Designed miniproteins, single chains, continued (5). Designs and how they scored, part 86

Each design is a single chain, and the fold is of that chain. pLDDT is the mean over its residues in the fold that is shown.

## One batch from the design tools (miniprotein)

Design m18995
Fold by ESMFold2-Fast:
Structure m18995 (fold): chain A 66 residues (1-66)
Amino acid sequence: SADEAELIEQIRATIAYVESLENPDRALLEALLARAEGLLKQAPPGSEVEALLQELIALLRKKLAE
């Protein structure tokens, strides 16, 4: 669906953006994490959206732990 394709593109773009940050603002990372966790609760089980959101959440948690 168009909505799913757009969301996949947005999540992939967000992952690339977060990976590009050398010294990310903690408040920005926390805001992105909250948004990603909220979206994950609505993601269909086993979907590409769920997999990408889990990847984004893992990346954000890793950067927040630094």
Scores: mean pLDDT 86

Design m18996
Fold by ESMFold2-Fast:
Structure m18996 (fold): chain A 100 residues (1-100)
Amino acid sequence: SKVVKKLEEEMKKLKENGITDVNVIVEKVLEILGEEFGIEPEEIREWIKNADEEKLKELVEKGDLASRSLLGQLMIHFKVPLEEVKKLIEELAEEYLEKL
């Protein structure tokens, strides 16, 4: 929940400041993930170039479970500790179920 809450708080700040540029929002998400898990932004950008760009756009616009699962895949690819990945996936699933 800490990473999800941090992302939601920063997304809220961007909206409050009138930031609507998807590229700026994506860059901020990558910065937050890089800081939290010690992954260089350049490595995340290279992964994204080979990933489904439509899924990344949906992450920014919709924030649904399918889009959030892409973050889990990114974290696994960059070898983020499995315990942290599992915790994040469980917290994302719980938040999704609460919205149903």
Scores: mean pLDDT 56

Design m18997
Fold by ESMFold2-Fast:
Structure m18997 (fold): chain A 115 residues (1-115)
Amino acid sequence: MGAEKGREGAESGDPLESARGAAEAARGAAREAVKGKSGIGAASGGASAGGATAGYMIGERKGTDEAYAEAARGAADGAEGAAVGAKKSPNGEEGGKGAEEGAEAAREAAEAAEA
């Protein structure tokens, strides 16, 4: 689910939609990390996804594509943190794979927001 939203954002050609896709992909990665029983991965991914969401909201207020690109990059970094944390947990195989897919989609959306 989150990975699909990230890819949709990447294909939109709109920095705001790319940033939203990245934030949703990061939230998806955090949810999958929780399924792997990774409290640290879920907390890291959730905090970064929340920060990215706040960032793009601030970007919307400023109306700058650069702010949206920065927010999308923050979301991608947070999703990667969730994936790394999930893989290190006792159930890392289940949660880690889902979180990794979300991190990849968030990265694709962040790259699109920078274009």
Scores: mean pLDDT 62

Design m18998
Fold by ESMFold2-Fast:
Structure m18998 (fold): chain A 89 residues (1-89)
Amino acid sequence: SVDDLLRAIADEFQALMFEIAKRGLTEEEVKADPELYRRLLLASLRLLIAVRGREEGLSLAEIQRRIAEAERMLEEGRSPLEILRKLLS
């Protein structure tokens, strides 16, 4: 269900944030680590897309499709704001 997907995405985001906090990393240190920063951006995009999709009453399939498109766009080097403007407009 959409709620199950949102819960799974929220749990992933929370676990990543707790990992960063537990390691004592600053925002600058997170941004300086390309792999960690990419993980944070992807988890954040998934969460924002899933939350908005639930609010708009989108189907599970449509939310998953938008998440997959966001991941592809991030791999192509598009900024998070460009991705959000395209997928949430």
Scores: mean pLDDT 86

Design m18999
Fold by ESMFold2-Fast:
Structure m18999 (fold): chain A 85 residues (1-85)
Amino acid sequence: SKLKEALEYLEKAIKAVKEGDFESAKKYLEKAVKLGVEYLESQGRDTEAEQLRSLGKMAIAALDKGDGERALTYLEAMRRLLEEV
């Protein structure tokens, strides 16, 4: 399922951030956002899809600034959002 794949990519992104691999983290995060948004929109959860896009953009911005701790905060919020739907 797209939800399961989104969560798996999100877990890979979190692990990559913890390992200091911000480039891999961004690539996994982009896949997680794409799949998660597609899933949420297919369920009519447009508000949650917009929230996921917003959190993803914030996480990418944090990674671009080298702020792994802030990025993890956004990634954990994305995980919680996807687990609650």
Scores: mean pLDDT 90

Design m19000
Fold by ESMFold2-Fast:
Structure m19000 (fold): chain A 80 residues (1-80)
Amino acid sequence: LEISERIIARQAGFDAGLQVLLSNGYSEKVARQAAMVISQTDDVDVATQTLVQKFGIPESVARQAVQTSQDARQRTLDSL
């Protein structure tokens, strides 16, 4: 419920998703836009499908980025 905790967790998720996409060879521009979509979407399947349809990211990579982002967000919330 704390707004600051949610912002910190969301940033951790964004950073984790961004790193997965960058490590898979996407440009900073594309990776940042895709990571933003991941950080704004709570549903793994919806986020994955958006990355596939809008950014042309393969489903396996998109799902990995989404899952890694959510895991980082949850770990951050658990530590606050």
Scores: mean pLDDT 81

Design m19001
Fold by ESMFold2-Fast:
Structure m19001 (fold): chain A 74 residues (1-74)
Amino acid sequence: MLVEKIEKLAEEMAKKIDAGESLQEVEDRFREEIRELARTSSVKELQEAVETLEKENKFPLAVEVLKAVIEEKE
């Protein structure tokens, strides 16, 4: 599911930050990976993922990217 893929990407991002990679560069890569993932998903899947993540107050950066892709598809 889309949320599970986002959580996996977020875990990989955290590991890269812990390894000493630039926070800005890691966040930029995360945004692009979420954007690519979102473009292959339906608007319904994107809306459901946004609702789940906002309810749990998780990954605001991912939520921002998902909302942008929803607007691009509408």
Scores: mean pLDDT 80

Design m19002
Fold by ESMFold2-Fast:
Structure m19002 (fold): chain A 97 residues (1-97)
Amino acid sequence: ARRLRITVELTAAGLTGEQAAALAEAAVVDAVAALGGTVRSIRAEPTGPETARVVAVADIEGVSPEEAAAAVEAAVRDRVADAGATLTGLTVTAEEV
């Protein structure tokens, strides 16, 4: 299995930083599971009033870092929309570790 470090940084108008952190953590977990992967570690933290950062390490087979990042980005966007909030910033990166 490929081991990836996935980093999410988001700013969402209408969410607190704590709500944004929890939402992004759930999005990462769901996206990794949908890709048949396993989350090995995850840390989600508010970084400001409407900003949060999540760093996860996951084992995923048959998926590129770019595919993993795209899946997480889609999951974050869907969850923010479902919460009735507006994404004003989103960066998702994935890299092999």
Scores: mean pLDDT 88

Design m19003
Fold by ESMFold2-Fast:
Order: structure tokens, then sequence, then C-alpha cells
Structure m19003 (fold): chain A 65 residues (1-65)
């Protein structure tokens, strides 16, 4: 389904950025994205992943370092 494809795409994006963005998963399915460095690119990626999750109806939090 389109929903399953969108969720798979989000997981692929999370995995692709694992060296730059830390992801923490809540028991309720919420996501927390933390930039691993103070670089503008890491911060932008963390925000971008959170926006993608929110667009899919997943509660997301961002922590910028």
Amino acid sequence: SMREEQLRRLEELIEAQRDLVEVERGEDGSLRFTSKTGSPSDRLLAVGLAVEAELLGIEAEVVLR
C-alpha cells in the first residue's frame, strides 16, 4: 500500500543518515531525532527527518546539538 511504501521510505531515510542523526523510538511509536554534531547539515537532516515523520502522522521531536 502507499502507506506501507511511505513508512518504508522513512525507515530508509533514517538508516541512510544514521551516522549524522541519532534516532530514539518511543514505546508509543513516536520518534526523537538528535543531530550528532553541531554542523548545520546534521541539524538540517534531523529537522528534515522529523518533518517527514510528522507528514506521515508520526509524532516526532528534534534535539539540535
Scores: mean pLDDT 82

Design m19004
Fold by ESMFold2-Fast:
Structure m19004 (fold): chain A 73 residues (1-73)
Amino acid sequence: SYLEELKKIALEIGEKLKDEAKLPEIAEKTGISVEEVRKLNEEYGGGDTSLELAVRIMKKEGKAPKEIIEAVE
């Protein structure tokens, strides 16, 4: 399901956010810059940032439900 896959990705991203060397990998998967990843982490904190980045990855892969894509535009 979308929620199960989203939670798995969010957990993986949350661990990678603690490691500066992993930020370029997150940036590549999400399609945003390393600086933008850092900015999101500074503004929202680790928990909300990991979920936001996981949603972006799912959207980029075309796996996000249409309702979520429309809601976050």
Scores: mean pLDDT 72

Design m19005
Fold by ESMFold2-Fast:
Structure m19005 (fold): chain A 61 residues (1-61)
Amino acid sequence: DDVARMEAVLKEAEEKLPDDTEFIEQMRTFLRYVKESTDPGVRALATAVSVTLYKLGLKKK
């Protein structure tokens, strides 16, 4: 389930990047927006975007 994957990525981001509160809040807002959508393609795309953003966040040290 794409939404469950996004929630797992968000939890991992909270654990590994807890000081980047703006990034985490943006991910939460995006996840909530996607949960309101019934389109599975939108959910899949959102999951891919969340994973990419998390990995890019790790490069901002």
Scores: mean pLDDT 67

Design m19006
Fold by ESMFold2-Fast:
Structure m19006 (fold): chain A 88 residues (1-88)
Amino acid sequence: MSFLELLEQVRELIEANPAMSPAEKEEVTRLLEELAEKYERGELTPEDASEAASRILTLVGPRLSPAEAAELSRLLAGAVREITKAYK
């Protein structure tokens, strides 16, 4: 699965969450858009991806069930791995 596909799955998980306000969803969507733009420019490092993943978990973690948090963590770990593989 590509980095952009993993970001899209993160966005879908967040948008499907009824516990998050529209403003909270917009903030996370903005962060995901910034990551996608950096990736497309070839400017995204593994450290940038890891830091962004931690920030997303901090922003949305309190609004997720344990099962949803586990899925988010899996998707974000997958995204970081794709950037690490591409970074040489």
Scores: mean pLDDT 80

Design m19007
Fold by ESMFold2-Fast:
Structure m19007 (fold): chain A 89 residues (1-89)
Amino acid sequence: MLEELERRGEAFARVALETWLRRQGLSRAEIERLLNAPEAEREELFRRFEEAYAALPEEERRAFALEVLRRAAEELGDRELLARIEASA
């Protein structure tokens, strides 16, 4: 279960960062470059994302969280989570 939890956490973190960067208008190539940057740069990027996310209005934060959950559930093949997200839309 720990490995599953770590896989899920990593998927959610990556999808969240990808979704945020895409919403900022970055290209697929630029997003891939940033996600493959040295660890220190990736950590700084994630920190900036967390600050930006925390600064969003509640409604926008909720919409973003739902989009991230949907994308992560799709990548993980979590059909139960996808069904729950669809029911909440």
Scores: mean pLDDT 75

Design m19008
Fold by ESMFold2-Fast:
Structure m19008 (fold): chain A 86 residues (1-86)
Amino acid sequence: MEPKTTEEMIKMIEEAIAKAKAAGAPQSVLDDLERLLEYVKKLGYRVGILAYAMEKGADQKDLDEAAELLGLSEEEIEQARKLAEE
């Protein structure tokens, strides 16, 4: 069963995309939000957020803190890294 938090995160990202479009945000911002949504849909919110942060070039310190806060295992962290690098 998918965690309720993943469904809530998907809804929040979709709402953020709709608001950004309505506000006339640059295409780069829309592309970034759509990429985050893709990762969350494929990997779940926890692993998807980390994969997105890795793709955007977040500092290793920030990635380590995010993984701890999201409660990720080493296996889940490697799943995020593999997708972000490929």
Scores: mean pLDDT 76

Design m19009
Fold by ESMFold2-Fast:
Structure m19009 (fold): chain A 92 residues (1-92)
Amino acid sequence: DLAYLLLNPTDENITKLLEKYNLPESLKEAFKWALERYFQLGGTITREELAEELSKKFGISREDALKVVNALRDAHIESGYHKVIPLRIVDK
């Protein structure tokens, strides 16, 4: 189920992911973009680097950007994608 939502980022499915991680609708576009970006990256990126990119791109606070990054990291781990996509989001 979670894997299906992550692989098929439709408007409805993004809303379901926001509800699961208690994120407000105002972060929907940032979450969708980060999800697409997250699956394009290989290797290691810090939470701070990804949060800074989101903050600058969407004009959201760093705190809200970190909520998005943490939700994506948790979704990646819970879905099992960490076994197939060698991407690590680290604290630095």
Scores: mean pLDDT 74

Design m19010
Fold by ESMFold2-Fast:
Structure m19010 (fold): chain A 91 residues (1-91)
Amino acid sequence: SLQAKVTQEIIELVRAGRYDEAIEVLRKYVKEHKSEEEQEIFESIPDEEIRRMIEAAAVGAEIDELRAAGDLAAAEELERRLEEEERRLLA
């Protein structure tokens, strides 16, 4: 799907350290494919928050790849770090 292709592009950009480009890809996708109401809400979200969202998505994809490769210990360590970061942001 288009959403899956955009998600892969964002993840690849994040892994390359191209956070500004990844944010632009996500913002463009929202502007072109989401409702006017969702676009308005998303435009109110600061880049730093968008960056955290895309970083979390990239870590999630890496966890899935490690599990598929049979590296369960590395996958569990990344899940633990992601959960810890989420707890910090909600505290």
Scores: mean pLDDT 82

Design m19011
Fold by ESMFold2-Fast:
Structure m19011 (fold): chain A 113 residues (1-113)
Amino acid sequence: SNEEKLEEIKKEVEELSKKILEILEEYKKKAPEEDHERIDEIIELEKEISKQILNYIDEAKKNKWDVKDVADAILNRLDALKSAYSVSLDEETYKKVKEEIDKAKKKIEKIKE
């Protein structure tokens, strides 16, 4: 059903957010103290964006929106996130975040079919 597909997309977004936050917390632990405030801002932005995407999915479930349209909107937001992280993170940390985003995108592409 459309509701089951939206719930599957929600679980993929929740799992992605958890993995990105784990990567960012490890990045913070390894970073010099002078970078910690900047990294905390990146962590808070990730939490805010993830909350916005999850709220969007909940609204889509409530209003019975088209799964493909919702999935396509989320995929576009994940591409924007990937671009933002390419500028804000070091190369090693970005590579890890990019891998997790690309995995989530592939799963969402399959669910929307």
Scores: mean pLDDT 91

Design m19012
Fold by ESMFold2-Fast:
Structure m19012 (fold): chain A 68 residues (1-68)
Amino acid sequence: SSTEEMLAGLRAYLERHPDDPRREEIAELVEEGEETGDGAKLFEAIKLVSDHLAENPELRKSMVPDPL
């Protein structure tokens, strides 16, 4: 399911990017989304990931495949 894919991608991202300044916030949103099944929490986590990658375009261009 899309929720399982999002959870797997977000967990992989957190493992690969421990220095993300919003890592703790992303991890909290992932935990809440997993426990409640609330896709909105996972969407917020994905947005934070996307914002970080957009601010660091070299990561987006060089990292294939991305976790999401």
Scores: mean pLDDT 73

Design m19013
Fold by ESMFold2-Fast:
Structure m19013 (fold): chain A 71 residues (1-71)
Amino acid sequence: ALPAVVQRVAEHEFAEAKAEIERIVAEKGALSREEASRILNIPESELPETLSEEEAIKLLRQHIERQLAKV
């Protein structure tokens, strides 16, 4: 079913993006707007200049929820 496929894709996308966020934060201390835009697939205009790990993960979760609601 499409809903099940969408949920699996969302879970994979979340896990992958979360791992990338954690890696960058471990190396640099925070995400830049450019890095967050690329990882989250959110336009730079929608993002602050820098994101903490906690803020980035929260925004990622909200973005995935919005994508699931759209399908």
Scores: mean pLDDT 75

Design m19014
Fold by ESMFold2-Fast:
Structure m19014 (fold): chain A 75 residues (1-75)
Amino acid sequence: DEKIEKIKEHVRKSQEAAEGSRVSDEAAEKFARLAYAAYKGVSREEMNRILGAVLRPEDYENLRAGLEAVAKKVI
C-alpha cells in the first residue's frame, strides 16, 4: 500500500536521525503497518495480531496514540 510505504520511509528517516545510521527494513515495515492500522481505527485484536504480542492496557493505549500521531503527520 502506498500509504504504508510513505509511513515506512518516514519511520526510517526519523529512526536514523534519532538512534543511529540505520533501522532494519523488517522493523520499519512492521511499525508502518501498525501506524497505518492505528490511523484506520482497527480493533485492538487486529493491532495485537500485527504486533505479535498482547500489551498491558496502558502500554497499548500509549503505543496506539503514538502510532496514530505518526500516521497523521505523514498521511
Scores: mean pLDDT 73

Design m19015
Fold by ESMFold2-Fast:
Structure m19015 (fold): chain A 68 residues (1-68)
Amino acid sequence: MVTPESIELATAAAKAAKAGDLATAKAHLQRLQEMGLLSPEELAAALAAIEAGDLDRLQRVLVRALLS
């Protein structure tokens, strides 16, 4: 379920990734997975997107996960 906290974490992860702060982006994604908002497969896809610099793919993973 989408909450203000999950939206804030997803926004912070995307903002950190865009700024090149990969450590902070990865920490926020890990927290979303711990909250049950990302599956292990979605976390892996988001991490791969960050490392590839594919911010569009990162956004698609986050939108799909949070709206499901």
Scores: mean pLDDT 79

Design m19016
Fold by ESMFold2-Fast:
Structure m19016 (fold): chain A 95 residues (1-95)
Amino acid sequence: GSDPAVTPAQREEVARILEEARKKIEKEDPSNTDAIKLVKTLAEHARRAQTTLDLASIEVGLAVGIVTSREEGDEKTAEIFDEALARVQAVLDAL
């Protein structure tokens, strides 16, 4: 079917998840500026999301964050991205 529109509440929930992830990364590994920049970009994208496809694209970005962090040996940042991905997937599954 067509991608349904997302509500302001759903956008805010995904943005909140991503902002929590950003704060955790800044606390655990503030030197991982690429991960911090990525999660900030994803949070901005979430606030501008209009369709479920827009929110689904955030899942791809979080998956990239997991892979990149693990390749760099930053398991803590990878775990934060993995937790955020699971929480975003739960929001999408409720749509």
Scores: mean pLDDT 83

Design m19017
Fold by ESMFold2-Fast:
Structure m19017 (fold): chain A 67 residues (1-67)
Amino acid sequence: ASAETAADFLVKNGGMSREAARAAVAAVQARPDASLAEQAALVKENGGLSDKVAEGAAAGLRALGAA
C-alpha cells in the first residue's frame, strides 16, 4: 500500500491526527526489518497511543503491506 493509504488507515482506525499518522508511517517504513512489537512501539511514540491500540495499528499496517 502507498504511504498515504497507510496514513489514512492510522487516522481512521488509530484515531491519530494526519500529521502524527504520516510521521508514524515514515518511522515504520524507515525500519523494514522491525518486528511487529518494534513497529507498534514506533506507532505508539508518534501517535501517543496505548500499547494495545498501537499493536492493532501496527498489525493493520502489515496487512496493508505498508510495514
Scores: mean pLDDT 75

Design m19018
Fold by ESMFold2-Fast:
Structure m19018 (fold): chain A 93 residues (1-93)
Amino acid sequence: SAQDRQNLLNGVRLALELVEEYIRTGNERKKIEAEATLASLRLHVYQLVKQNPDSETYKEILELIDEASRYLQEGDAEKAKEQLEKAKALIEK
């Protein structure tokens, strides 16, 4: 639905802002907030995948969020940002 897409977009935008602030400042609190935001986003997207099993878009968004979380945990915040920008672009289509 339009509301589901808007909720996803808002969540990805928030995650991007937190990751960008972490990149800019090195503030570990922003990294923790980004990780928590990504975990909440993952749960929401997973529910959308279950409700829309034929949607390749939601499956791809889920994979991008999982990759963003992995890169952030590995200390590659720039690659985490790249995955989130890809997710944002898919939602905005």
Scores: mean pLDDT 89

Design m19019
Fold by ESMFold2-Fast:
Structure m19019 (fold): chain A 73 residues (1-73)
Amino acid sequence: MKKLTPEDREKILSQKYVKLKRSDLDVLGLGASPVDAVSGRPLTSEEIYLSTKSGFGLGSEENLEEWKKIDPA
């Protein structure tokens, strides 16, 4: 897939947690250099985890599991 389509975006946003390319975060409204919501470190990986309802990025599966425990969504 060459870029996110409106249909792909809807499918992504319908999932509570999703693994995405960092470049796609700008399309989803998170900005160019989001910080990991659990560790507070910059997200530098090409692929990251996204909490779609909260709009927060996570840099690892372990941080995603910690976020799932406290996610208000």
Scores: mean pLDDT 68

Design m19020
Fold by ESMFold2-Fast:
Structure m19020 (fold): chain A 108 residues (1-108)
Amino acid sequence: MLEVTTSGGGAAAVGGTATITVEVKRTSGAKAEVSVLVVAAGPGALGGGSGAKPQIVEEGGTATFTVTLTVTGGAAGTAEVVAVAFAVEEDGSVTGAGGNPTPLTVLA
């Protein structure tokens, strides 16, 4: 199983970028390659980013990903950023987990 913690963000204009830090802990299961996706959604903004290169995370291990999120649309306001981590198992199956929401302020 994976535990995902999302932090960072701050403020970005539409067409700009924000840096999101995603911490992924593998709480159970064999070592696996982990990838992260980050999505921002809210009344004012839509955005997405795929992160850093996938990392191998061992059982009980933690990997930190730095993801550049691009604000692709919307108006000024507050969006929520959520990260999702995916572990690709040796058999090709996928284990996924979502992180906590983190605020992103979208500037006018």
Scores: mean pLDDT 75

Design m19021
Fold by ESMFold2-Fast:
Structure m19021 (fold): chain A 68 residues (1-68)
Amino acid sequence: ALAAQAQAYLAQAREAIEAGDLDRAQAYLRQAMQYGVQLVDAGDYDTASALFREASELSKRLEELKKK
C-alpha cells in the first residue's frame, strides 16, 4: 500500500537522522514525499496531508542539523 511505503520511508528517515546520516535521511524523506504525491493522485487526501505534515517536521529537523 502507498501509505505503508510512505510510513516506512519516514521511519527510515528518522533512524538516519538519529544515526547522523543526513544524506540518507534526505533521500528517504524524498521517497516518502513521492509516495505522498501518489496518495494525492489516488484521492487519499487525508493520508497525504498527514504524511506531508510529518515529512515537513522531519525536513525542518534535518535542515537544522545540516547548518552545523
Scores: mean pLDDT 81

Design m19022
Fold by ESMFold2-Fast:
Structure m19022 (fold): chain A 80 residues (1-80)
Amino acid sequence: MKLSELTQEEAKKKLEELSKKYNIEPDISNVFNLPFEDRVKFVALYILSKGKAETYPYDFPELKELIEQGVKLAEFTGPI
């Protein structure tokens, strides 16, 4: 599933799963406690979980850049 196709609930669930994987709280302040490859994905999921799921992530320049970096590391087809 593409990150841009995630619903708010799906993004929230994936954010919680990623946070538990690294034993951190799902707060943006914890992004630097993640490995580089997962930081981009974490930020994208965090923004989507806050109700941006109805707007494609790339409508925001900063989020677009973060997703572009994530494509190289984790694939745009989904947060694995």
Scores: mean pLDDT 61

Design m19023
Fold by ESMFold2-Fast:
Structure m19023 (fold): chain A 69 residues (1-69)
Amino acid sequence: SEAEELLKELKKLGDKAVEKLVEALESDNPEIVEAAIEALKFLSSEAQAKVLEKVKNEEVRKRAIAALP
């Protein structure tokens, strides 16, 4: 699926995925948002914070924070 391919790509990019992760988290497709939240776990804490600061949707940001270890 598109969400599965996106997750694989985001995992490969790691910290380089910041901009792509922000776009995915702002998607109207819930599967894409879930894939982006999962991929966020593979970033450094600095890159995770940068993504979360750029996300405008408060509910999505809260879900992402709750999903982080």
Scores: mean pLDDT 80

Design m19024
Fold by ESMFold2-Fast:
Structure m19024 (fold): chain A 93 residues (1-93)
Amino acid sequence: SREEALARLAEALRRVSPRAAELLATLPKPLTEEDLDRVLLESGLGFPGDALELAELLARYSLEELEELLNSFYGKIRYLAVRDSLLALHRAL
């Protein structure tokens, strides 16, 4: 579900970034897409509007499938700025 995907993104963010962990500790649950957009921006791991898409990528794809997507023509263009963040977040899960 969307809520489960967002919760998994939050857990990955806590593991990858001490700043994200600090921010997430201050936020009421359930965590919203807007909450995670703010955490992504303030931790330097993404941009406003990314949270739902990044959460869905982490939920839907294995690490190998995600690497294949990121190395595709579309993925190289679309995810250029967040590629390293996505791989770090997936490996933390």
Scores: mean pLDDT 87

Design m19025
Fold by ESMFold2-Fast:
Structure m19025 (fold): chain A 98 residues (1-98)
Amino acid sequence: SKEILERNVELVRKIGKELGISEETIEKYVELVREHAPDVELTEEAIRKILEESRGNLEEFRRLLLESLALTPPGEPITLEHVEKVINATFNQIKEAA
């Protein structure tokens, strides 16, 4: 919904600024949220974790967003737990391949 999207956008802008991410990069992150997750709620903790892990890397932000969305049941918010599962799965795959 429009309300969910605007809430997510406001949180991305707020937390992005707190983390010292440039406004130009924050607006690119906002565009990715509008494009890929317009109807899905993101918790504040989930947004913070995605921003901390991706910090200025647009491809990593997109990857974390899309993979977290894929793990989230329809109609449920994307939570910190979903984001951490994506991060841990990536780490375990690298560790097994190394």
Scores: mean pLDDT 82

Design m19026
Fold by ESMFold2-Fast:
Structure m19026 (fold): chain A 84 residues (1-84)
Amino acid sequence: DIKKYKSMPKPSKQSRQRIQAMNNVRKGSYSWTPDQIQAAKDLYTQQLMTVKNMPKPKAQQQSDKFIDDYRRIQQQRQQRLQQQ
């Protein structure tokens, strides 16, 4: 059922961690530590395994690509802001 307040759903704990990492990139930090990168990939791998029933190695490959693409996009966005 749809609750009245569901028009703006609250993100899960895992989603909050991802959003925080994205906000750090937005603040002008391009360099994620290896631990931060691995944590983000692990969280996305779990989502792919749970939602899409993907096998673990395929999910890891997809999460790796997603996090790499996201980091690339954010770096380009920050570059545009800095070039003002």
Scores: mean pLDDT 63

Design m19027
Fold by ESMFold2-Fast:
Structure m19027 (fold): chain A 108 residues (1-108)
Amino acid sequence: MIEEEIAAEPDRAKRIALLVQLAGIKGLAKKLGLSEEEVKALLDRDKEKLQKYIEEALKNKDWKRAILFATSILGKSGLVAIGIEIGVEWGHPEDIKLAERYIKEALE
């Protein structure tokens, strides 16, 4: 399945292409809870713009958005981002620790 291919794909560009193929830009925005502009920043690998989005998300206590942008900068798959997001939402200590680490690394 495409979701399994995304999770297994080490190349970030290929993972992003598979996510776009699965959902399209509008579909991906809806699925991830992002704006179309935010999805375009993910696709364009705009690190400066993504770092700004992380800072804005953290200011608003939106850990879901912060995790998605941080994992994108670090070249992780969207499924990894979603998994961490769910774990953080459920209060899983390891996922919270991983989210905090990825956010910190992405802002460097």
Scores: mean pLDDT 69

Design m19028
Fold by ESMFold2-Fast:
Structure m19028 (fold): chain A 59 residues (1-59)
Amino acid sequence: MRMEEAIEYAIPIVKELLEKGYSPKEAMDKVAKRLQEEFGLSPGEARIVAAEALMKVLN
């Protein structure tokens, strides 16, 4: 699986959730669930991708 595509998908979603007032933890949890639905990622894989997207948004 190309994790880069999942990370690129997750970045704008994390940005929007943070802009709406969700905490970083809430944004990660919400985007991880979305990644499981859209890419069929395991919960662990989705969490890693969500964390990477959050790190890119905060930097």
Scores: mean pLDDT 82

